Designed miniproteins, single chains, continued (6). Designs and how they scored, part 7

Each design is a single chain, and the fold is of that chain. pLDDT is the mean over its residues in the fold that is shown.

## One batch from the design tools (miniprotein)

Design m20229
Fold by ESMFold2-Fast:
Structure m20229 (fold): chain A 72 residues (1-72)
Amino acid sequence: MPPSEELIEIAKEVIKKKAAEGRKKVTSGDIKRAAEERGIKVSDKEASEALKKAVLELSETDPEVVKKLSPN
């Protein structure tokens, strides 16, 4: 199942925040926690799909952020 637009947006915010803090690694767990804080229950698979989609979108809008991510 494709991730929701809202979940992708949350993933983008998490990636930007982690990159700004000097973190090179963002996990599906980080996205799940952020979604849960907003009242959204999400599985590991949905979180990983949202992470992939968010990275793709950020490659276009904020390439500097994506370059800080670890190749995991």
Scores: mean pLDDT 75

Design m20230
Fold by ESMFold2-Fast:
Structure m20230 (fold): chain A 75 residues (1-75)
Amino acid sequence: SEEVKIIEEIINTILENLKKFKEKGLQDPIAKEIVKALEESEKKAKILILEKMLKMDISEKSRKALEELLKKLEE
């Protein structure tokens, strides 16, 4: 769906920006956690971002899109 594609593009943009900032040091605990996961694998970083997004107050339609992406990444 279009919503799944938009979410994937947002996540990819976040990861690209975090890769640039990791070389300059990060003070934010959430950003540090995601960067640590990213050093192990992009898959782990994407899973962490999706899990944090699922904790937000979002629509049921968006929740289902996030859960489907998470399931696809977790095998």
Scores: mean pLDDT 75

Design m20231
Fold by ESMFold2-Fast:
Structure m20231 (fold): chain A 59 residues (1-59)
Amino acid sequence: MSELEKEAQAFVEERRARYDEEINKLKEQLSKNPNDETVKLKLEALERHRKILEERGLG
């Protein structure tokens, strides 16, 4: 958890926006290539990280 950094909340918000953008890009890639295992794994990892941050109240 990055709460020890003085700008942790700002970084969390920026990371959420970055995750959303990357998730959208990966979803577009999967729509074109549904068998792309690498894209599928990256999408799964990003969505999981985003959900964990939201569930733990980190944003």
Scores: mean pLDDT 72

Design m20232
Fold by ESMFold2-Fast:
Structure m20232 (fold): chain A 74 residues (1-74)
Amino acid sequence: DELIRALSDPDAAVREAAARALAELGDPRAIQALMRMLSDPSPAVRRAAVEALRAIGGERSRLTEEDVERLVAD
């Protein structure tokens, strides 16, 4: 949908907002796109992707705050 397309936007703020919106919707179709965002050059976008994956993944893929810090630092 439009939110998944926004994950490829040239503006990091748009990508961050799209990741947060997908987390709220819990759309599992976004999982692959969000995983690609873990390699994004923007630390804010990587953090938003981790938060979205935590929300969508639920009990099975709970990422800790330590995991977020490691992904943002890289």
Scores: mean pLDDT 70

Design m20233
Fold by ESMFold2-Fast:
Structure m20233 (fold): chain A 67 residues (1-67)
Amino acid sequence: MKEELEKALKELIEAARKGDLDKVTQYAIRLISLGADIDDVNRIAQAVGEGNYEEAVKLAEELLKKV
């Protein structure tokens, strides 16, 4: 559902801002299970893996606008 996807995205943004890699991974898996575009989620995960949390937040906020 759109509400669940939006909630998971907001949680991922919060985790990324805190640099909480475990939480980011958990919410990324949740986003995929809720039907989020795998390519969009992979771009967010790549930014986090590179330590670029600002870019990860930006990408997640852009995905929120598509929901």
Scores: mean pLDDT 80

Design m20234
Fold by ESMFold2-Fast:
Structure m20234 (fold): chain A 60 residues (1-60)
Amino acid sequence: MKEAEEAIREGKYEEAVEILEKEIAKEPTARKYALLGKAYFKLGKDEEAAEYFAKAEQLA
Protein backbone atom coordinates (compact mmCIF):
# COMPACT_ATOMS: atom_id res chain seq x y z
CA MET A 1 0.00 0.00 0.00
CA LYS A 2 2.80 2.53 0.69
CA GLU A 3 4.03 2.14 -2.91
CA ALA A 4 0.57 2.98 -4.30
CA GLU A 5 0.16 5.96 -1.95
CA GLU A 6 3.63 7.24 -2.94
CA ALA A 7 2.79 6.86 -6.65
CA ILE A 8 -0.40 8.92 -6.17
CA ARG A 9 1.51 11.60 -4.23
CA GLU A 10 4.12 11.80 -7.02
CA GLY A 11 1.42 12.09 -9.72
CA LYS A 12 2.13 8.61 -11.13
CA TYR A 13 -1.54 7.67 -11.30
CA GLU A 14 -1.22 4.94 -13.97
CA GLU A 15 1.45 3.20 -11.86
CA ALA A 16 -0.76 3.55 -8.76
CA VAL A 17 -3.64 1.85 -10.63
CA GLU A 18 -1.38 -1.09 -11.62
CA ILE A 19 -0.08 -1.51 -8.06
CA LEU A 20 -3.58 -1.30 -6.52
CA GLU A 21 -5.10 -3.76 -9.01
CA LYS A 22 -2.43 -6.33 -8.08
CA GLU A 23 -2.95 -5.69 -4.34
CA ILE A 24 -6.75 -5.95 -4.66
CA ALA A 25 -6.35 -9.28 -6.51
CA LYS A 26 -4.43 -10.60 -3.46
CA GLU A 27 -6.54 -8.98 -0.71
CA PRO A 28 -9.45 -6.58 -1.43
CA THR A 29 -9.93 -3.86 1.21
CA ALA A 30 -11.98 -0.65 1.44
CA ARG A 31 -8.79 1.44 1.59
CA LYS A 32 -7.38 -0.10 -1.60
CA TYR A 33 -10.62 0.60 -3.49
CA ALA A 34 -10.67 4.19 -2.15
CA LEU A 35 -7.09 4.77 -3.37
CA LEU A 36 -7.95 3.24 -6.76
CA GLY A 37 -10.95 5.60 -7.00
CA LYS A 38 -8.69 8.56 -6.19
CA ALA A 39 -6.19 7.51 -8.88
CA TYR A 40 -8.94 7.21 -11.52
CA PHE A 41 -10.38 10.59 -10.48
CA LYS A 42 -6.94 12.19 -10.95
CA LEU A 43 -6.75 10.58 -14.41
CA GLY A 44 -10.09 12.22 -15.31
CA LYS A 45 -11.97 8.91 -15.30
CA ASP A 46 -14.86 10.07 -13.14
CA GLU A 47 -17.18 7.09 -13.82
CA GLU A 48 -14.50 4.55 -12.83
CA ALA A 49 -13.59 6.68 -9.79
CA ALA A 50 -17.24 6.73 -8.61
CA GLU A 51 -17.52 2.94 -9.06
CA TYR A 52 -14.43 2.22 -6.94
CA PHE A 53 -15.44 4.73 -4.25
CA ALA A 54 -18.80 2.89 -4.04
CA LYS A 55 -16.96 -0.44 -3.65
CA ALA A 56 -14.82 1.08 -0.88
CA GLU A 57 -17.97 2.18 1.01
CA GLN A 58 -19.51 -1.32 0.64
CA LEU A 59 -16.42 -2.90 2.28
CA ALA A 60 -16.12 -0.26 5.04
Scores: mean pLDDT 82

Design m20236
Fold by ESMFold2-Fast:
Structure m20236 (fold): chain A 80 residues (1-80)
Amino acid sequence: SEAEEELARFLQENGLPRELIPEATLAMVAGDRDKIEELGKQLDPSNPLSEGTAYSIASAVVNVAGEDRAREVVEILKKY
């Protein structure tokens, strides 16, 4: 979907390796906590997730999987 494409594009722009983007997008849509935490570990630790970046991810996930899933994803990713 268009929303899934926006989420994938956003993850790519924030430094996630291209090979992991499809798996990460599916994990966020499905609410696979373990895979979302692995996504967090792949983010650049020298550039921690900003509040603005977390908000952008939340907006993208809301369009794909709804508000409850977006909240869960942001809560996990803010740890990194």
Scores: mean pLDDT 66

Design m20237
Fold by ESMFold2-Fast:
Structure m20237 (fold): chain A 61 residues (1-61)
Amino acid sequence: MMSTKEKLLKLIGQILSLIGDIFELEQKLKTASGDEAAKLKAKIAELEKEKAKLMEELKSL
């Protein structure tokens, strides 16, 4: 029980950090164009994949 609660809090913290990083990149994307926009979209996609993995771990608890 304690171990599950600790893992839950850690996963939530990591997910929130990723959401913040994604938000910052999305704000940069609003003023970006061409190659810069493509690179930002690729980075956002990578962070979304990491977020999805953490959310699946959360579901497994």
Scores: mean pLDDT 82

Design m20238
Fold by ESMFold2-Fast:
Structure m20238 (fold): chain A 80 residues (1-80)
Amino acid sequence: SLEEMREKLKKTQEEADEIMKKLSPEQQRKLVQLLSALNIRYAGLVFEHEYFGLPIEEVEKRFLEEIEWFRKKAKEIEEE
């Protein structure tokens, strides 16, 4: 459901907030930009679902792929 996707987004934000506490200001800026991109992607998928008939299962699949992308990029920033 969209509500379950929103909960996953919130958990991902909470994970990012914990990582943020240990980063330099430059790394924090990069992570915030990645979080912004993830939120934009989420909004786009919701829009496609509501207005263009994208099935909820496809929204869930694509959003999980976006979360995995975010986690990979966040790890790259943390390991700099």
Scores: mean pLDDT 85

Design m20239
Fold by ESMFold2-Fast:
Order: sequence, then structure tokens, then C-alpha cells
Structure m20239 (fold): chain A 70 residues (1-70)
Amino acid sequence: SDFEELLAKADELLEEAKKALEAGDPEKAIKLAEEAIKLYELAKRVAPESLLPELEKKIKEAERIKEEAK
């Protein structure tokens, strides 16, 4: 449902952020990571309680990408 669509889109953005970082495009990596975080935060609002730790881990991964992109 809406949760699965948000999660899938956020996961795509997270992977694109990783690829942008590896390609030496830090501005793109930061932008994509920020969009991924935004969608993960939206997913947390509709997520089952059992999936919250996984979403938090993914948000931290995106934040790490932003940190490394500088």
C-alpha cells in the first residue's frame, strides 16, 4: 500500500545517493539522501511498530552519506 510505495521510493533514492557519492557528485548525493530521509520519515508515520528500527537505520545511513559527501 502507501507504506510500501514510500519505502520503495526512499530505497531507490538512497541507492542513487550512494552511487552519486561514489561518482564524485557530493551535491547530488546530499540532495538524494535528503529526499530519501524525507520519504523514510513519511513511511514511519504509516509503518508497523516492528519496522520502525529498520527505518531508523536507513535514515542514519542516509545521514552518513550526507556527512561523507562533504
Scores: mean pLDDT 86

Design m20241
Fold by ESMFold2-Fast:
Structure m20241 (fold): chain A 70 residues (1-70)
Amino acid sequence: SAEEAFEEGKKALEKGDYDKAIEHFTRALELSPDDKELQAEALRLLAEAYKKKGNTVMADIAEKGAEYYR
């Protein structure tokens, strides 16, 4: 489920496995197109994972996406 993918993303982020975090948060977004709250949270954490990898361009895109669901 989207919630399971989101939880796995958070666990990967806590472990410093940023590639797995990105994979899981992207999956959560794909599984939850109509869940604005989950999409906003997943995009915020996806931005954090990208920042930790030094990918500032993708981090900025994800942050702007999260603002859309305010």
Scores: mean pLDDT 83

Design m20242
Fold by ESMFold2-Fast:
Structure m20242 (fold): chain A 61 residues (1-61)
Amino acid sequence: SLLTDEEVEAALAEIQLAIEKWVMSKGLPVDKELVQRVLETARRIGDEELAKEAENILKKA
């Protein structure tokens, strides 16, 4: 099956958030602008779990 542009965008946002979670776990500085974009993407596509994870990272960073 072919992925839609929306599905690709969602997958990339999940991957990027996972990388930022790893960065935070190592005590390295989180890219807050990137996490904000992930949050905006999550809210736009209706991914409530991804949005909550992004909000939690921003709150901790």
Scores: mean pLDDT 83

Design m20243
Fold by ESMFold2-Fast:
Structure m20243 (fold): chain A 76 residues (1-76)
Amino acid sequence: GDEEAEKLLEEAERLLEEAERALKEGRLDEAIKLAEEALKLAMEALKVAEKKELILRAIALALRAIGIILDAELAK
């Protein structure tokens, strides 16, 4: 349900902030690992989210994670 989705999205956002920091610092493998974990959490949130706001937030975080993974892989 939405409560589970909110907790998953909160953890995904934290991991994405860490991934973005890792990417900026040139820690490419760490950035990929953190972003992949965030993507998994965002996708899990999407499965249990019922509110439109949470569904859109899950999609946004998933896209952000994919962007970090692509940027890091291209920088290797």
Scores: mean pLDDT 89

Design m20244
Fold by ESMFold2-Fast:
Structure m20244 (fold): chain A 86 residues (1-86)
Amino acid sequence: MKEEIEKYKKRIEENPNDVNAWILLGMAYARAGDFESAIEYFEKAIKLDPNNVVAWNALGQVYARMGDMEKAQAAIDKAEAILAKQ
């Protein structure tokens, strides 16, 4: 887990617009139980790519684990809306 976090941080230092690196960093922090950092990194990914379904779904899962069901549902609804517009 620590090696994964350092690897993704290095990718972001080299390319701050690497959306996948932000998502992977968020997922690593969520697995470690640091939901606040996970949310911050998923929000960064969404800011770079607002139609990224993976980032919206991951954000929803983190809010659900925190017990914030309103924010969880809002993130899931956004992911579903993006998919429906295809």
Scores: mean pLDDT 86

Design m20245
Fold by ESMFold2-Fast:
Structure m20245 (fold): chain A 111 residues (1-111)
Amino acid sequence: DKGEEYYQLGLAALLEEKYEEAIEYFDKAIKEFEAKNPNDIDLANAYLNKGIAYLKLEKYEEAAEAFEKAIEINPNMAAAWENLAKAYKKLGKYEKAKEAEEKAKKLAEES
């Protein structure tokens, strides 16, 4: 599966702190996953990890957009809500950050 191959390459790049390379692989994975199933959990995971790479690059607006896409596909991803809150705090969006933190907390309690 090309999507899965690109996703694994993205994860490897992320672990090696090659954040720009990780984003390129996650974009390729996203394109492959979207073509097969736009509601796929793998698509949500690719957006989550793309957002994490953007956070590491201090690109907070792009990070927030990626986490919002992950949540659109899978609203039960506690990690996406936690990271979205972090991005919102960096952007000075404190009320949105608080809402995202409360959602993450509720999801963690339900796990």
Scores: mean pLDDT 89

Design m20246
Fold by ESMFold2-Fast:
Structure m20246 (fold): chain A 62 residues (1-62)
Amino acid sequence: GAMMEEKRRHAERFLLELAEQIKKKYPDAEVTVERVGEDTFRLTVKYGDTEKELDVSADEIP
């Protein structure tokens, strides 16, 4: 429904802004945001030998 579509757009925008902030602090970092489900996004950060992967539900975004 419309409420879930708004939450999904809000979550995607939030994660893209977070990715931009990470790239500003770590210019050599590879940061990606991928939709892995209808309401779930995956944030991946690679920097040198470090790789962090976080799955976030749209419902978890404030």
Scores: mean pLDDT 78

Design m20247
Fold by ESMFold2-Fast:
Structure m20247 (fold): chain A 98 residues (1-98)
Amino acid sequence: MKEELEKLIAEAEKAEKEGDLESAVEYLAKATELAIKMGDWELAVELAKRLAETAKKLAEKTGDPSIAKGALKSAAMVLKKAGKLEEAKKLEEEAEKL
């Protein structure tokens, strides 16, 4: 699981550098899920926030907010599970405004 997580993070970083924001969002979502399964909530929160920011960039590039809304809601759920309720609420409000 840790090796798979590190591979997914590396693929996300590569996709971001190449401007492939759709693939970056997919890899970050998978990495966040694995971090949760491993009980690494600190990393899961970091990856979820990165997922939300990458998805917002994708929405700006494409003009389609649907992926960004989904990613923000998913990140908010991760933050709620980690006990960060106030931060989760902010991401939910951002998703509603898109």
Scores: mean pLDDT 82

Design m20248
Fold by ESMFold2-Fast:
Structure m20248 (fold): chain A 65 residues (1-65)
Amino acid sequence: SLEEIKAEFVERARELLERRQQVDDWLAAHSDDPEAVQTARAELARIDAEMREFLAEYEKKLASA
């Protein structure tokens, strides 16, 4: 159902945002380490890519609902 699709979207978005916050917090704790900063930025980019893919899949599900 549309309600179930929306509920799944909210839950997945929450999980991705929590992961992003954890990386942001870790980056803040290691801001003086250039290697740590680069690693954290790469992980944030990966999370952002996962969010974009998730949004695309969500749009497909809405189109077929």
Scores: mean pLDDT 82

Design m20249
Fold by ESMFold2-Fast:
Structure m20249 (fold): chain A 70 residues (1-70)
Amino acid sequence: AVELLEKAIEAFKAGKKDEALRLLVQATNESEDVNEAIGLLLRAVGDILEGNYEEAIKTAEEFLKREREK
């Protein structure tokens, strides 16, 4: 999950929004705590819908931090 989240963040920064979202969904499915991961995914999707890509990146980075601490 950690590597997928790192790739998702890089894809967001590169403007590859669809690729970033696919990687984020895959990271969610591979998470040990799927319920927590789904919550973070929904937050990132909300940020994208509002056009707040910087906030979506921050949400993905928080997801990454939580996965690294497990």
Scores: mean pLDDT 75

Design m20250
Fold by ESMFold2-Fast:
Structure m20250 (fold): chain A 62 residues (1-62)
Amino acid sequence: MEEKIAEAEKLAKEGIEYLKKGKIKEANIKFSEARDLYAEAGDDEGLAKLNKEVTKLEEELE
C-alpha cells in the first residue's frame, strides 16, 4: 500500500477512537486529514469507506 494511503488509514483509525470517546472535534480533525490524504492518493474507495464508517458510527453512538 502507498505511504499516503497507509497514513490516511492511521488517521482514520485515530479519528474513530476519538469519536468513540465522544471527542467529536478531535475526531473531525483526524477525519479531515485522512480525507485529504485519500484525495491526494486518488483513493476514492478509501475515502468512500471512511465516510460510510463515520456515518454508521455516528448514527450508532448518537
Scores: mean pLDDT 78

Design m20251
Fold by ESMFold2-Fast:
Structure m20251 (fold): chain A 60 residues (1-60)
Amino acid sequence: SKLEEDKKLVREIFRKAVEKAAEARAAGETGAGGATFSNLEVSQDELAEIAREVAEEYRA
């Protein structure tokens, strides 16, 4: 379904954001970039859950 495809896309976006933030910190830079999710069927609660899952993957 489109929802499942959007969830996978959101996971990839969060992974990239975490990697970029880690690289910026390692380089001594403190900058934050934002991401906008338009035309996605993913709810705010599901976005928060996906973000948690991605963060746990990087912590584990």
Scores: mean pLDDT 61

Design m20252
Fold by ESMFold2-Fast:
Structure m20252 (fold): chain A 99 residues (1-99)
Amino acid sequence: GDELAKEAIKKAEEAIKLAKEGKSLEAGRLAIEAGTLADKAAKDPKGNKELAIEAAKKAIEAGLAALKTAKTIEEVNLAVAAILIGAGALFEAGYKEPV
């Protein structure tokens, strides 16, 4: 759990950097990977739930960053998928406040 959450945060931060550089396709793909890792971390019953929530929030932020720079339907679809996966991870982690 905790190693997956830390990897998710790292990949999400890399995705945000790529999005700021206008590389929406690469950012979207990496944001999906970050969200998927955050979901796996959230599903670990022995994992740190606060860290899993942070990872999920960061994955959503990465997806939103990719969406802001998206220029093609493929880029939009990847960014939206990343946001939805991250939101699912946040729900799985037991986050009780609105995103």
Scores: mean pLDDT 84

Design m20253
Fold by ESMFold2-Fast:
Structure m20253 (fold): chain A 89 residues (1-89)
Amino acid sequence: TAEKEKLLQEAAELAEEAARYLEEEGDTEKAMELLEEAARLARESGTEGGRLAAELAEKAIEYLKKGNTEMAARLARAAASLARSEVGT
């Protein structure tokens, strides 16, 4: 539905934004905020891809808490890709 597509697209955009904040500004606090919102929206979509994207965003937050910014950025980008691919199918 259009509502599910909007949630997935917004989740993807927030996850990509989180990765950019980590890679370009080193702002881990803002990145965590964006990833938490991305996970929430992805789960609200109720789709299989949305659930997987939310799990990746949550995993990215775990790595940020452990100080692994590089892995967190990779997982954030993976979450965005999964959310986008769910819209495209």
Scores: mean pLDDT 86

Design m20254
Fold by ESMFold2-Fast:
Structure m20254 (fold): chain A 56 residues (1-56)
Amino acid sequence: MEELLERARRRILELLAAGASLQQAAVRVAQELVDEGVSNEEASRITTEAAQAVAA
């Protein structure tokens, strides 16, 4: 659980560094998590928490 949150946070930072907005980065990371087998609801929760942690 914490490992997925940390991975999502790192991925959001990578996408922001590449010029994506925070919203675009969060959507992309959520899609990547779902592709890896995470549920849509859990992926949304994790990416929301990761985006908030990055913005803090």
Scores: mean pLDDT 81

Design m20256
Fold by ESMFold2-Fast:
Structure m20256 (fold): chain A 86 residues (1-86)
Amino acid sequence: SEEIAKKAKELFEEASRAVQAGDYEKATELAIEGLKLLEKADVDPSTAVGYIMLALGIAVEAEMAGKTDYAEKIRQAAKEAIRKLN
């Protein structure tokens, strides 16, 4: 749906801003919410892959900052989103 796709985009944009600000908790919450919306959204597979890669990038930043628990949560959510694309 158009509304779900728009919300997912907004969440990933907010997650990107949060990670740039060093707010890994907020970035993780927003990225996971966005990934869960992608499971319900009818978006192009290439667009979905792009957001999953963005979320995994946030996980890498969190892990580099010593926030391994946040990185693991994002990776688990990304794995679930990938499962839904298959």
Scores: mean pLDDT 83

Design m20257
Fold by ESMFold2-Fast:
Structure m20257 (fold): chain A 86 residues (1-86)
Amino acid sequence: ATPAEEALKKAEELLAEAQAALAAGDAEAALEAAKKALEAALEALREADAAKDRELLLKAIGLIIAAIGLQIEAALLDPSLRPKIK
């Protein structure tokens, strides 16, 4: 596995954790997982760009968008979390 593929897998796993936390009504856990997913997705983007792998780069962009969306959903569930959004 390449560094980009490893970072993508990590981001996907963290996004799944964020989705599960949201489904359970745990906004704090959802935000934490979504923030970690964003960090992993940004790492995947950097590695994909360095490798000039367009397919991995597009996947990383999709995961970045998903991670931001999940942070917003967590803040909608608990508005006190809005200042903690990345």
Scores: mean pLDDT 84

Design m20259
Fold by ESMFold2-Fast:
Structure m20259 (fold): chain A 54 residues (1-54)
Amino acid sequence: ALDRGVEAFLAGRYDEAARHFREALARDPDNELARRLLVEALRRAGRLDEAASL
């Protein structure tokens, strides 16, 4: 979940990070931190259309 996403993000694995942050957001849709981190991970992965939908 969130910790796994942060670990992947710091390692430069942005697609993996986005998956973990999306899982965290699915469990708590009001988690602003998970949403912000998901957007940033998607932007760094070049998945800009998905980032814009959040």
Scores: mean pLDDT 80

Design m20260
Fold by ESMFold2-Fast:
Structure m20260 (fold): chain A 82 residues (1-82)
Amino acid sequence: MLSEEERKLLLERFPNFKAEPGRSEEAEQYLRLGLYYLLEGKYEEAIRYFERALEIAKAEGDEELAALAEHYIALAKSELGL
């Protein structure tokens, strides 16, 4: 469940956000938050959001979104030397 602060970030950063048909809206929101932190160079925060997106995507059966989240987790970990 998104916090009030996370919802505020999504509204401010992605004011015209629309989920793709057939995707988990919540998982896509967490993925976008992860991308925001990744672009800001906040890799530890990005990983946490991508892991949350991955968890929800797997629960909802969105294999494409789950694979995308795993890819970005690997990228962020690489930036941290992990």
Scores: mean pLDDT 75

Design m20261
Fold by ESMFold2-Fast:
Structure m20261 (fold): chain A 66 residues (1-66)
Amino acid sequence: SATVERLAELVRAGRLDEARQLLRELKAKGIDPFELGERVREVLESRGDHQAAMIALLLGLLVSSE
């Protein structure tokens, strides 16, 4: 998914405010930010970026709770 790839790029680059804003916009459109955060985590984990994967998981949880 282009959306998952864009979120993975933003998280890996440390552009967390932009990643959070994109997750909020997708939540407003009916997309579950927790499920999306998990998909981004899986992509980053598969690429060996374990720190970015954890950040993606936590960011999805954060936006889900808003």
Scores: mean pLDDT 87

Design m20262
Fold by ESMFold2-Fast:
Structure m20262 (fold): chain A 76 residues (1-76)
Amino acid sequence: MPSEEELAAQVLAHGAQLLEKIRALPDKALALELLRRLARLAEEDARRAEALGLPKVAAALREVAERARAAAAELE
């Protein structure tokens, strides 16, 4: 079973890959919508992770949410 540290690292790595793939989409409107949805879902999952006693996973998810919001702002 992965440690919380390993899981948090995986969340950050997978989040970064997903953000890069979304930013590379030719449809800017679709990319913007997906970034907004990713930010919202990551924030919701961060709150759930914190409630489950996974603060490092919660921090990683909040970082993904912040990066998604920043990327969305660049596309507006």
Scores: mean pLDDT 86

Design m20263
Fold by ESMFold2-Fast:
Structure m20263 (fold): chain A 59 residues (1-59)
Amino acid sequence: MEEVQKLAREGKEAYEAGDYETAAELYRKAAEVAQQSGDVATAKVAEHEARKAEELYKK
């Protein structure tokens, strides 16, 4: 699996498991790699998911 897809999948699995801190970290990294590769659409989705996870674990 491509690096971006692997990071996004791992982020989704962490999110579904309730590990929002790990999910946010993985989605952030997926967004960074996607942006560096010019995949703006994937980067935008990953950034959105990272922000949602961050809102859930930041207390």
Scores: mean pLDDT 78

Design m20264
Fold by ESMFold2-Fast:
Structure m20264 (fold): chain A 72 residues (1-72)
Amino acid sequence: APAAPVQLTPLEAKVLRLIAHKGKATPEEIAKALGISRSTVTRILDRLVERGLVEKEGDYYRLTDEGIAKLS
């Protein structure tokens, strides 16, 4: 296949589901909701942005079309 299926870690999947539920979220909101540090959230969001699943809009992060499809 030209691309292998991208597998999410359980924590990455939780972050995506939370953003989907809220529509958009800040790293602080995600950190508080999941009980993890902001640094951990920022690292996860950075990877999700690199994969095109999430995009940054000002202080908020939201799912891309690919990110929405990943959760469908």
Scores: mean pLDDT 78

Design m20265
Fold by ESMFold2-Fast:
Structure m20265 (fold): chain A 91 residues (1-91)
Amino acid sequence: SLVDKVIYAAKRVIELAKEKGDEETVKLAQESIDLANKIRDLGLEEKAREYLKKALSHLVKAINYLKQGDVETAKKHLEEAIKYLKEALKL
């Protein structure tokens, strides 16, 4: 499911951020997991499909920037993913 893909990507962000000791990036990725679980619990996954796709795209970009050592750009992509997940919850 798209929610599972979002959660998986956010867990990968947590693993990479923990290796670098970046607690703020860990917190943003954890917020993404919490929001994705909330979308699932509310039965919004199908209705939120486009928001989940956009959030997933930003999480994948965050992973790629973390692998390159660009933590600040990765955080901006995490913030964008969180914005899309919050918009999904307004449905």
Scores: mean pLDDT 90

